# Ledger of designs, part 37: designed miniproteins, single chains, continued (2)

Each design is a single chain, and the fold is of that chain. pLDDT is the mean over its residues in the fold that is shown.

## One batch from the design tools (miniprotein)

Design m5262
Fold by ESMFold2-Fast:
Parts: C-alpha cells; sequence; structure tokens
Structure m5262 (fold): chain A 108 residues (1-108)
C-alpha cells in the first residue's frame, strides 16, 4: 500500500528529526545538521509518493515539512562550516519546492 509506505517514510523522518534535536541539545551541530537533512530527504520521498498517488493535500503538507527541515539543516550546516551539507540542504530545498509547486498546481 502506497499509503502505508508514505506513513513509514514519515515515521523514519520523525525519528531522524528526534535524533537531530537530541544531538543539537548536546552541541553536536554538524551531526545534527546531517540528521535534519536526512529527515528532509525522507519527507521528500514521502511527498513524491503522495504526489504520484494523487494525494495532493498530503504532498503539500509533506513538501512543506521537508522545506522547513532542509532550511534548519542548512542553517546548522552553515554554522558547522560544512560546504557539502550546505549544498545538499540547498538541493533538497529546491526539490521540495518543485514538489510543492506541482502539487499546488494539480489542486487548481
Amino acid sequence: SMKLEIEILEGIALLYLGVGNLLLSKGDIKTAAEFYIKAAEYYIEAAELALENGDYELAIRLAKQAIELAQQGLKLAQKAGDQELVKRAQELIERAREILKEAEEKLK
């Protein structure tokens, strides 16, 4: 079931976010950035599946979550001075924005 696959991906994203928050609380900024970026990647995968399945409202919600987490990951990556993580976060923001745009256009 595509719906079950989306729920599993969202659950994995939430796990990465939880670990990222724990790492950030311990001052591990670079590893926290990586976990936020991984959470955003799983939200993007879930959003793409929702879009493919014609669930445009869900795709919008998941894409917005991906943008927020990728933006948080970007800020942490910049603070850590990790240019590869900065680039990865920027690419994820663009990918999530394209999913959001496509899902919003489909609701017209």
Scores: mean pLDDT 92

Design m5263
Fold by ESMFold2-Fast:
Structure m5263 (fold): chain A 91 residues (1-91)
Amino acid sequence: MGEAVREAMLRGAERARPVALEVLRLIDAGDFDGAIDLMREAGIITDEEAKELREKFEKIKSEQERAQLGTGLALLIIGREMDREIARMRA
């Protein structure tokens, strides 16, 4: 019961880790387009969400705002990979 869901979440987190770390690396390097493209290629975000993220990156004025957005994206990647593994468990 709870263990099977936890194992699915852990598998999602393991899949998310390399994508989240690479997205954070690209954001730190100022390669916002590369970060968005990686998330789209990984199936993490939709085309509409990619458009919203480009607008958010254009509005970044400080290191703190960049760090906050990067953290939010890492959590989004983890959550969506966990959701995919849980969905696979239901199938």
Scores: mean pLDDT 81

Design m5264
Fold by ESMFold2-Fast:
Structure m5264 (fold): chain A 66 residues (1-66)
Amino acid sequence: SELERQLRALERALEAIKNEDYEALLEAISELSPELQDDVLASLTQSREELIAYIEAKIEELRRQI
């Protein structure tokens, strides 16, 4: 499903940012919907901590929808 695909991309993005692998992070973000891409990139411009918190919260939200 699309939700499972988005969840998988978010989990990869979370792993990438924790490993400071910005190339893998950008690849994972490219698989997200345009709305999620905008939110993730906006969080990244604030701080690494804000991005991690946003992605973790979004993963939990999507898990409840599957």
Scores: mean pLDDT 84

Design m5265
Fold by ESMFold2-Fast:
Structure m5265 (fold): chain A 80 residues (1-80)
Amino acid sequence: SKIEEEAKETIEYLNLLTDKVLSVVKDEEIKKKIEELRKETIERIKKIAKEAKSLEEFKKKVDEVMKEWNEKVQKLLEES
């Protein structure tokens, strides 16, 4: 389905962003928290892909999840 394709692309993009962030983080505990956040965010995207009734609903919910991910990453980087 198109929702499954979009979910895979979003997860790939999330992985690229996370790897970029991890490449500049030196603190081991912050790296662990970023990896935990990645896993949590992937699970949320997969859940949305299963529950969304339309591609538009999927995109709106995933955009919010990605925005929350960015905000949480920024806060973690402030701890380092």
Scores: mean pLDDT 87

Design m5266
Fold by ESMFold2-Fast:
Structure m5266 (fold): chain A 103 residues (1-103)
Amino acid sequence: DLFDEIVKVVEEATDKMVEILEQEGKYAEAFRLRLAVHSAIKALRDAVERGEITPKEAAELAKRFLEDLVRWASQHLSPEAREQLNKVLEEALKKLDEIIEKA
């Protein structure tokens, strides 16, 4: 299922982003990020299940959501941690593009 592949990419990226935030002592921000991801995944799943969006559109929305999350999280981080966060984003976006291509 393409949607399950999207969820896996988003969750793996989230785990890495949480680790970066926690390494900088940003535990509240890490918690908020996990909560935002959980809410977004549920909303996307419900929309796909209702036929309101396609899995391809869900992947495109997930890309935008991750970009917004990284922009928000970067406000709380050192320049070094921001670079690590950007690398996580780049890897996740590449994987989502591969899902979009086969959808």
Scores: mean pLDDT 89

Design m5267
Fold by ESMFold2-Fast:
Structure m5267 (fold): chain A 70 residues (1-70)
Amino acid sequence: MVLTPSVEEGEETLRRLAEEYPEAREILERAMRGEDLTPEDIEELRRLAGEEVVQAVIAHISARIAARDA
């Protein structure tokens, strides 16, 4: 339960970023679904939306992995 708010907060952040960077929406939606992103997906995301968005996606994926293993 303590980890659930962090994952939910990450999802909300990615939804907002998908509005700001519609070109990256498909990759952001895949990350929100908990799909594994390839290095090519990460580089495309960096190109379309920049490093701050890439860091938000990585943080969300890490939070989901931690929640599953905890």
Scores: mean pLDDT 75

Design m5268
Fold by ESMFold2-Fast:
Structure m5268 (fold): chain A 63 residues (1-63)
Amino acid sequence: GAAGTATGNSIMQANPSLTLEQGVAIGEACTKAGPDGAVKAIAMAQANPTLTAEELVAICLSS
């Protein structure tokens, strides 16, 4: 949905090495975790641009 796309875009801006497919997958997973999960994942992506898509999904789901 729109929220997942927006979250994915923010994460891809922080980590431009991520693919569009990875960004969308992270965004959708984080929106399912709730709004706190999405915010946490975006903040962690900005703080550590070496985080993988798998690590970002795990971070948002753990919130």
Scores: mean pLDDT 76

Design m5269
Fold by ESMFold2-Fast:
Structure m5269 (fold): chain A 101 residues (1-101)
Amino acid sequence: SLGAEEADRVAGRPLSPEAAKYADEATQAAIAGNPELARDYSRKAGEAGGPREGLAVGTGWGNAAMDIPGSPLEAAGAASTWYAEVAGGDPRKGQPGALPP
């Protein structure tokens, strides 16, 4: 589906089957106007495949939400902000971020 395809594109490689499932679910939640549920699915992807898969899923549903007719732009903005705060950490300080491995 659209969510898994976009996440694969962002990651530059196929996601694990578990992360791909969560990518689809996250995108559907974002389209439905539920960014909190989309963030939860991104976190589940990160727990299953590590922070890179979580980041790919988060970026993927954010990008997909911006391109889907009727999708709120604020959902994509929330995805970007959430992922920077939860998964990104501070690379200059060597902080791993708050996303579980």
Scores: mean pLDDT 60

Design m5270
Fold by ESMFold2-Fast:
Structure m5270 (fold): chain A 54 residues (1-54)
Amino acid sequence: MKMGYEMGEKEGKKLGLSEEDIKKAGSASRNSNPKNVEQAKESGERSAESLKSM
């Protein structure tokens, strides 16, 4: 869903990821197919954190 991508981008920007990694965080969050705002937030945070961690 569109919300998943937007949350992944937002969280990636907060973590200071590169532009390329921000797009990857958005795509990963979108691919989790969050069905509501709460799931989209969690998906976005997890996707961004995964890219920031080692």
Scores: mean pLDDT 75

Design m5271
Fold by ESMFold2-Fast:
Structure m5271 (fold): chain A 77 residues (1-77)
Amino acid sequence: NSELIQKMAEEVKRIVREAMEYAAKSGTKESTELALELIDKAQKALGAFSNPEDIEEGKKYLEEARKLAEEIRKLAE
């Protein structure tokens, strides 16, 4: 389902945007390191979603990105 894949790609982009805002608010070395790791996972997810054979791998990277974003958010609160 191309619509589902497009929604997942949009979610990756939203996660990155929100996490970057929280990382900037936190201003810590730890938040910066987590943000760089999140960007890596996000790029891998988007790359995987561009290939129908790699959709399951893309979902795994998206899940990892979600976990990193949650950690970054907690550091800002």
Scores: mean pLDDT 86

Design m5272
Fold by ESMFold2-Fast:
Structure m5272 (fold): chain A 91 residues (1-91)
Amino acid sequence: METLEEIIERFRKKANEVIEQYSDDIEKAKKALIELLDETVREVEPLLSVGQRLQLLIFHHFLKQEIEKAKTVEELKLIVDSAVSVLRNIG
């Protein structure tokens, strides 16, 4: 059974790979990051208490909005770093 930290580190690695792969196409980067975030939240949710799940769903919605609003690759990198910090603080 994977730990919360293992799931978070996999998200970080994959998110950075997505940003590097689509560095010239921000709209593709955003779509891939949102899909990756949705997948990560689905993997993390069963490991959390009811209160932690509510917090996760609120931050999931917020992070998707921030990704959609991003205009640069640097903003996407900051959002990924914020997502990693949020996921660690929930667990």
Scores: mean pLDDT 84

Design m5273
Fold by ESMFold2-Fast:
Structure m5273 (fold): chain A 103 residues (1-103)
Amino acid sequence: EPSAEERERLLLLGELRAVLAEKLVDPELRQRAAELVDRLEAAKLSNEQLRALLRHLREGAEPEEVRREFLEVYRLPEEVAELAAELMELAREGEELRKRLGL
């Protein structure tokens, strides 16, 4: 059975995917987001880092702010910080598309 930490991790990843599914109506953007989340999951982010990422997605944070936090505060590899920033950019692109479509 999963530990409390593992259960929280699965819930955070599920919430991350749910927020992205709500923001992204285009199938191509959804596919790109799924690939980015899978890569972030493979990078073994801590639950604290996943909570920070989810908060940033909900707040519509600037991609550069997220990249800097992941690099400078959490000391993650540049590749992982870039994945987080790309996810922010994709979410913003999806929200802009929704507004243009009147959704």
Scores: mean pLDDT 84

Design m5274
Fold by ESMFold2-Fast:
Structure m5274 (fold): chain A 75 residues (1-75)
Amino acid sequence: MPSEEEIREFKRRALELIRAGRYDEALELARQNVEALNTPDENGITVGDEVVTLLLALGAEELAAELLPLVRQRK
């Protein structure tokens, strides 16, 4: 499993790409890091949950829709 540091770095990079409007690269980053995307933190929240929520808040609905099939609900 990816480390907490690796997950945090992945999230940071994804957010930077999203803010830059580089959606194709953000989606590829998520596809390359599907394990990090779906690994829950200490509170049981996945990066996928947080990223999708942030994408919707930023109006990036297309990227959010593309990421949704990659996100798995975990307990």
Scores: mean pLDDT 73

Design m5275
Fold by ESMFold2-Fast:
Structure m5275 (fold): chain A 83 residues (1-83)
Amino acid sequence: MEEEFKARIEVDTLIVAAEIYLVMARKDLEKGDKENAVEAARMAIEYARQAIELAEKHGLPQSDIDAARRVLEEAERLLKEAE
């Protein structure tokens, strides 16, 4: 239970970090700063992937995995737009 609780907090923290980098990537792309947008999008991808791997490893609900996957897909889309 404590281990599962820690995993949930860690996954939530990673998803929040990925969402913050997504916002940064969008803002940088809107400004025409493609270099910073690419960097931020890559960070969002990294955190989202870590969240998915941890959620799967600890058998967390599908809703947590789906949330992380949505962030990952959006970050990958932004990366393609910025490149």
Scores: mean pLDDT 84

Design m5276
Fold by ESMFold2-Fast:
Structure m5276 (fold): chain A 96 residues (1-96)
Amino acid sequence: SREEMIEEIKKIIKEEAKKLNIENIGTAEDEKLEELVRKVLEKVAEKYNLPLPTDEVAKWIAKKIKEGKSLEHFKDSPILPYVYPLAEAAREVLGV
């Protein structure tokens, strides 16, 4: 379910953020945020047997998260099914 995916992504975000020493997403360096998003997307894609997003997509998502923008603009992206659970999980874990 969507709720199960959100909870799993929350765990992945927490684990990967700890590995990168990210305490607060709003104060994270752009490069660290991009790496966090990339690692989370890789783990989600692996877990759900989905194609890996490109580095460009990870950078774009990181930029939008940092700007506090809605991820709905990814509606036409092949990663859209992950973007909504990712955004919800990030809001709950990192206060984005």
Scores: mean pLDDT 68

Design m5277
Fold by ESMFold2-Fast:
Structure m5277 (fold): chain A 77 residues (1-77)
Amino acid sequence: SPPPVRIFLETLDQEDDVDRGRRVMRLRVRAETDGRVLDLGEFELEVHGESGAELGRRTQEALRRALEEGRRLAEEL
């Protein structure tokens, strides 16, 4: 089995546009596998929602997908 991959997301910036139901986040993504730390770079994440609660829920869903994508990218390196 390949060694386990751990993904770390760091929020560098977050801009909320409440009137447009939009959140933009700039994330730094790092992976740790087999005792190595890999800097996967900076990524922008955009989320839309009709309420603060929906923006929060969709942000959590988008961050989960970002973790999964980061793991996939780390496994390809």
Scores: mean pLDDT 80

Design m5278
Fold by ESMFold2-Fast:
Structure m5278 (fold): chain A 90 residues (1-90)
Amino acid sequence: RAEELEEELKKIVEKAKKELGEDGVKAVVAAALAGAAEVMAEAGVEGAAEQAERYRAEAEELLAKTPEARPYAEEGRRLGAEGARLYLES
């Protein structure tokens, strides 16, 4: 359910913020956007492949600065991908 995924993403963002501050939040958000864009690109959404590459690069750059955020970013990426799948089913 989209509501459950939104709540899960909020929980991961809140944990990253509490433990790592704004840099952790930025990494999680960039990873979630990368995951969503990757699913959209696989579905043939125009421009999504370029967005996926951009957000993936941004997430990796942020994770190079804050490597402690990687577990949260991985979970964010998974939730973003799942959200995009639900959106495509709508």
Scores: mean pLDDT 82

Design m5279
Fold by ESMFold2-Fast:
Parts: structure tokens; sequence; C-alpha cells
Structure m5279 (fold): chain A 72 residues (1-72)
């Protein structure tokens, strides 16, 4: 499983569980999958940069945990 696939799955799972709003999920996709900055994602989604950073951090934490488990 690629890191990109883990990111996509993490975003979708967090959105489906309600941990991320639809706008937070979109912001995380813009940053982590499209290489956009936090400021650009905040502008496009109407979220604060702090909210975008929290969404990205949640996705990255879940991806890091899963990458570690898949490597072990």
Amino acid sequence: MSREELIRQAIDELRDSGALSPRQARAARLVLLEGRSVAEAARETGLSPATVRRAVDMVEALVEEREKRLAE
C-alpha cells in the first residue's frame, strides 16, 4: 500500500466517522495529495489556517500509525 493510498483512506475514514467535516477533509486533500500550502487550502475551503493544520495533523497521525504497523 502506497503512502498516497494510506492518506486517501485516512481522509475518507475520518470524514465518514465525522472526525473531519467535508471542508476539513477537502483541505487535507489539498495539502497532502495536491501539494498545496496550508494557507492556500484555508483560502479555498474558507477554514482558518489553524483548522487546516489540525485536519492535516489528524490525517498524518493516522497515516504514520498505519505505516508503522504495515512495516512491522
Scores: mean pLDDT 83

Design m5280
Fold by ESMFold2-Fast:
Structure m5280 (fold): chain A 95 residues (1-95)
Amino acid sequence: MDKALELLEEARRLAREAARELRDSNPQAADLVAEAARYVDLAIEYLRQGKIDQARYYVQQALTSLQLANSIYPHPLIEEAIKKLEEAIKLLDEI
């Protein structure tokens, strides 16, 4: 559980940083990345409550938003956030 939480917190940090950097260059991608960060916040909250299915659901929603943002405006911070969320979902699937 601690490893999954750490990955989600890191992904949230990366997504927030990406949203900040993209705000002036591509507002649409920035909004999608900000939405992904919000979904990661929900996943962290549910995971802390032991609600694994809800946490998994919101990680998948965050991944979808980040993948869409990356397709519009590829960015290293978005790609790294995606990798962290993919690792987190694998750990959640082992529960």
Scores: mean pLDDT 87

Design m5281
Fold by ESMFold2-Fast:
Structure m5281 (fold): chain A 67 residues (1-67)
Amino acid sequence: TPEERLAEVRARVEQLRNEMKTIHKELESARAAGDEEKVQELLDKYYQLSDEIDRLVAEGERLAAEL
């Protein structure tokens, strides 16, 4: 149902935001260590998570308007 999907979307956004917080901390550590390869890996993951969050937020807004 739209209600079930909205709950799933909200839960997924929270999960992804928590993953972004973890990546942010890892980025700080990698930058401090001068690990350029790790920095690039973490930035790629960060951008992927950011894009997924944006799409899920847009879906959630549409579902909320439907309810």
Scores: mean pLDDT 86

Design m5282
Fold by ESMFold2-Fast:
Structure m5282 (fold): chain A 69 residues (1-69)
Amino acid sequence: VEERARRYTESLAGLSDEEQDALVAETRAHSPPEVADLVERGVDHIRAGDLDGATRDFGRAIELLDRAY
């Protein structure tokens, strides 16, 4: 989970703000609200320069998806 979350954070950090917003919107349309909220917070952390915070939030989202879906 940590390695997957780390790779996800690094991939998203390379995206434009528009691409990040599109990802958040897609996640909200296709995922439970809890997962969508975690992804949105992770993107906010990336924009603030907090890659560790982003990795933590994405890791929680991945774990929820792996456990329930």
Scores: mean pLDDT 79

Design m5283
Fold by ESMFold2-Fast:
Structure m5283 (fold): chain A 55 residues (1-55)
Amino acid sequence: PTFVHSEAFFDTEEEARAYAEEVAAELAAQGIPHRVDVVEDGDKFRVQVLAALPA
């Protein structure tokens, strides 16, 4: 499958986690295989989304 990688940046860990949970739930509801990680990036928090497109 083709993988799509996207990133979003947030000022707080709480905002990043909330966004990550929302995106993960949305992708799960659509049946899209995915991985969502929250990573510290300097003074900000980065949410990485890796989603697999259907073959």
Scores: mean pLDDT 78

Design m5284
Fold by ESMFold2-Fast:
Structure m5284 (fold): chain A 76 residues (1-76)
Amino acid sequence: SATPALSSSASREELVAAAIAHAEALAEQLMATDPSKAAPALEGMIEQVEASNDKELSAALLPALRALLAEVRARL
């Protein structure tokens, strides 16, 4: 039987949006406090997403995470 968990009630688009929002918030927090950690944190997230078995989730997340990483690097 399907267990009614948050991950089960959220669409892939909602999970992607939440993950991107979390990454953006983390990047802005790190840019404000310790900018040298922002790019490595995003690089780590990209590496974890690329290593995942969910190809559709990776395809949705990777362009946004890479764009955010490029934006962070441009601000350094």
Scores: mean pLDDT 77

Design m5285
Fold by ESMFold2-Fast:
Structure m5285 (fold): chain A 81 residues (1-81)
Amino acid sequence: SPELVALLQEMRDIAERGREEGRPFEDTVEELLALIERNNAPEGLATYLESLLEAYRQGLISEEQALQAIIELLRREIEDL
């Protein structure tokens, strides 16, 4: 779907800018979750982002690791469409 490709690309751009600008990770995740909710994105994306946020909050992963995981996932999802 061209609409899904555009959404995933926008999400990737948000995550990459958040990393480059040093935005708080939680703020980046909140923006991504809001996009998912408004655009009826695959439910697995929201669940994955929420699991990364929880792992970050528990100190299991760094902000950098979490952002890299999101960017990599979105890149793969775009390539698979």
Scores: mean pLDDT 84

Design m5286
Fold by ESMFold2-Fast:
Structure m5286 (fold): chain A 83 residues (1-83)
Amino acid sequence: SMEEQLKKALEQARRTAEEDAKILAEELNLDEEEYKIVLEVLLEVYERMARDLVEKRPVPLSEYAEEFERRLREALEEARRRR
């Protein structure tokens, strides 16, 4: 039951991450490399959020938003620096 809930939550998190990554790529005019970075960060953050929710961990949603913004900024700056 818990394992089934986790599997479904992770599948939903991945779909949402893919949809949100596409929206961000369109809004920010991201290239292919930047899109891949955004997708990876969203997948990691959303998957963690899904696991925490299934496990009933008391983590504020704002912490995931802050982590996403920080990781995204750092990763995009690193990618742009390499060009």
Scores: mean pLDDT 82

Design m5287
Fold by ESMFold2-Fast:
Structure m5287 (fold): chain A 69 residues (1-69)
Amino acid sequence: SVREQTLLQARALALMTELELAVKKKDTEAAKTAIAELKQLLQEMKKLGVSQSLIDKVEQLIAEGEAAI
């Protein structure tokens, strides 16, 4: 539903922000936790039909985060 997509999008944006901050602060453990949660959320986003643009942004940020740690 639109409501479920909105909540999932909000969670994705929050986790993306947490990952960006963890990488900037070189907090490897926080970055690993955020990456794991984003990977799980990504599977839910794909199943729920969230926009491809947001899926691509999440995948890119996961790849950048993994490369940074």
Scores: mean pLDDT 85

Design m5288
Fold by ESMFold2-Fast:
Structure m5288 (fold): chain A 64 residues (1-64)
Amino acid sequence: KEKLREEIEKRIEELLKQIKADDKAGVSLDTVIRQTAEALRLIGALIDVELGTPEEEVRRLLER
């Protein structure tokens, strides 16, 4: 459970770093929307971990 949470948090951190780099580079709104959707998906998975959703189910959600 803790290891899965750390994996999700690391993915969110890397995505936020990419968003900051892309903002400086002036990327398209479509790119920002796609990155925001991915961030929301990762946050949803993190909430599922906290609610006690089985690790296998959370990992399946992350693969979609």
Scores: mean pLDDT 74

Design m5289
Fold by ESMFold2-Fast:
Structure m5289 (fold): chain A 65 residues (1-65)
Amino acid sequence: SDIIAFLRQMKKKFPEAAEELDKLIALIEAGDREGAIELARQMIEKYAEDQELVEALQLVIRALE
């Protein structure tokens, strides 16, 4: 739930990534850890210029590994 609350906060800060963050939340809630990590890695590549979002996604990956 802490990670879900964090991701919901990230949706408010990064509306351009909101759909992908919702999908990431859904994967985590479904227990699809591998799918969540893969999506987070794809988002890091897509949003590479957004340092704050990249760092947030790296924290999510570390929490799921």
Scores: mean pLDDT 86

Design m5290
Fold by ESMFold2-Fast:
Structure m5290 (fold): chain A 59 residues (1-59)
Amino acid sequence: MDYQKKLEKDRKNNADGAKKILKSKGASKELQEEAQKAFLNGDYQKGADIIRSVWSPTP
């Protein structure tokens, strides 16, 4: 098994999953795209922050 190949697959799966979750929550297309981009770029913190902004209301 190739570690890089697994990492790329996981990154793509996370990006696809995030987009699917955001879509199911009625997030804007722009927000879905930004989250997908963040995960594809390996910026998990940014991707998580975008998901949290839709899932958990910020006071």
Scores: mean pLDDT 74

Design m5291
Fold by ESMFold2-Fast:
Structure m5291 (fold): chain A 115 residues (1-115)
Amino acid sequence: DLLKEVEKLLKEALENKASFLDIFEKVSGLLMEFGKKNGPYAEAVALRTIRRIGELVGKVGQELAELLKQGASQEEIEEKREELRKELAKGVLELVREMLEEIEKNKDKKAEIDK
């Protein structure tokens, strides 16, 4: 179950204070494997979802970069990084859920494309 694997990965990432790039790399890896195993339609939707996750990673990275540019203290940077990591985890879960819902909603189209 892809959703449960992503949930477990994100929980571990939050506990281990993983970098935004590590989160992106690991989630993208799971989505690539899912796409490869589930046919051309699932691959196309997975690639689009990876792009959307990349945009979210870019957004949280930019928010952290702005804080650094303002000369924030080490404590403020660490607090903001934890906040952004939680936002990233939530956003990733929502995007993966939307991906799976789209595939289920379009199961007949998927079957036609995967022939």
Scores: mean pLDDT 87

Design m5292
Fold by ESMFold2-Fast:
Structure m5292 (fold): chain A 90 residues (1-90)
Amino acid sequence: EVEELLEKLREARKDPSLSEVERLVIEGFEAVVEGRFEEARRLFEEALRLTLEEQVRQNPDTPQEEVERARAQIGPLADETVKALEELLK
């Protein structure tokens, strides 16, 4: 039941201990459940970008070409995530 799942996601999102990445992932999942696939892709792209930026912050010696390669994969990974979740919810 979509309404019960959405209510649980909205309640989870209210947890103030959630990181920004965790909140974006929950919002992305909620968007997929609601059929808002373009918004879900955008939310997952943002979550992946924040994750990459944090990893770069923790490892500042990471070669720039590795960072750029990872950044180029963000869009494809977000699209793949939305597609996988859509299939799971069928």
Scores: mean pLDDT 79

Design m5293
Fold by ESMFold2-Fast:
Structure m5293 (fold): chain A 63 residues (1-63)
Amino acid sequence: MSVGELLRKAAEVTGMSLSKLRRAARQLEEKYGVSRRAFAEAVLAAEGDKEKAQQLLVALALS
């Protein structure tokens, strides 16, 4: 699945706009080196749970 498709699914699950998610993913990549794919996959794995998503993203940033 493409990164764009993963981000679209993440937008549906979170209720956020695709543009907002793309911006957040870019900021996280630039600040912590977390890939946009890993960001999208973490958001999807959390199934809208903000705490779970944050925990997964922190784990990726610390890798």
Scores: mean pLDDT 76

Design m5294
Fold by ESMFold2-Fast:
Structure m5294 (fold): chain A 55 residues (1-55)
Amino acid sequence: MPSVEEQMLAVVREGLEKNEPEIVILNRLREIAVRHGLSHAELVEILGKIAKEVK
């Protein structure tokens, strides 16, 4: 099973490649966060890491 960070990064990369609207990508990230019981601080940290890996 991929990590939560890997799942979120994959969603962002796939969404960008498919030219999905930002709101669609954000809604998918929120769904993953809720499913895995992430705190707000954990979500912000993961999003910060993803932002450094995507252009």
Scores: mean pLDDT 77

Design m5295
Fold by ESMFold2-Fast:
Structure m5295 (fold): chain A 55 residues (1-55)
Amino acid sequence: SAGTLRRELGLSPTLARAIYDAVYKQKVPAKTVADVLRNAGLLDEEQAEKLIELL
């Protein structure tokens, strides 16, 4: 859930919600979302791996 992403990764409510909507509503693969956010500097490598495990 978006709440789990916020709690486990320390993400803002807005970012957690955007990630949740991309994966579950827009059906973007979790790995694609993690890669985009890592490349944008919004997540480090460890956070990106943990995001994939949570999604």
Scores: mean pLDDT 79

Design m5296
Fold by ESMFold2-Fast:
Structure m5296 (fold): chain A 114 residues (1-114)
Amino acid sequence: MEEELEKALEDYLAGKITGAELADRFGVSGTGLAAAITFYELGKEAGDEEKGRKYAIEVLRASRDGPVAALRKAVEIFEKLAEEYKGKNPDLAERLRAMAEQFRAALDYLEAQA
């Protein structure tokens, strides 16, 4: 299951499948896909593509439980990474914190609508 999801994300990033095909195949929400792409791109910019890909997969897995689950997992990871990079790359840490705040606002909005 995890290997299949990793391969599907790689196929999507390589342009071999569409976002709609990825969502259909794994029951991934659009919010989960957006968060996963964000982790992948940030990992690439930070020179840690493996870590970015790992967290992208974790968010995609959580997104199968719906958009609230995906946003909750994304906020958790962004906050963890912001602290981890605070002393190593302050600019990246600030971007990660801003992403955590943005996804938290989206989470709060969706939870208020439930």
Scores: mean pLDDT 76

Design m5297
Fold by ESMFold2-Fast:
Structure m5297 (fold): chain A 68 residues (1-68)
Amino acid sequence: AEELKEKAEKFVEEQLPKALEATENYYEFNEKNEEVGKREGPEAKEKGQEQVKEYAEELLEKFLKELE
């Protein structure tokens, strides 16, 4: 049982940093293109964060199923 949990924890540990980096990339993208995307700047940020959240939730659901 412990081995299953260890694998799931490693999976989360590997995926979480990637999801966090994706959030940061959206931030830099908006800063670099603030003038070009000024009209949709705040909406683009929210959509980016929402996508990262959805991705993280999907990954969590997947590894939870592997635990069962």
Scores: mean pLDDT 58

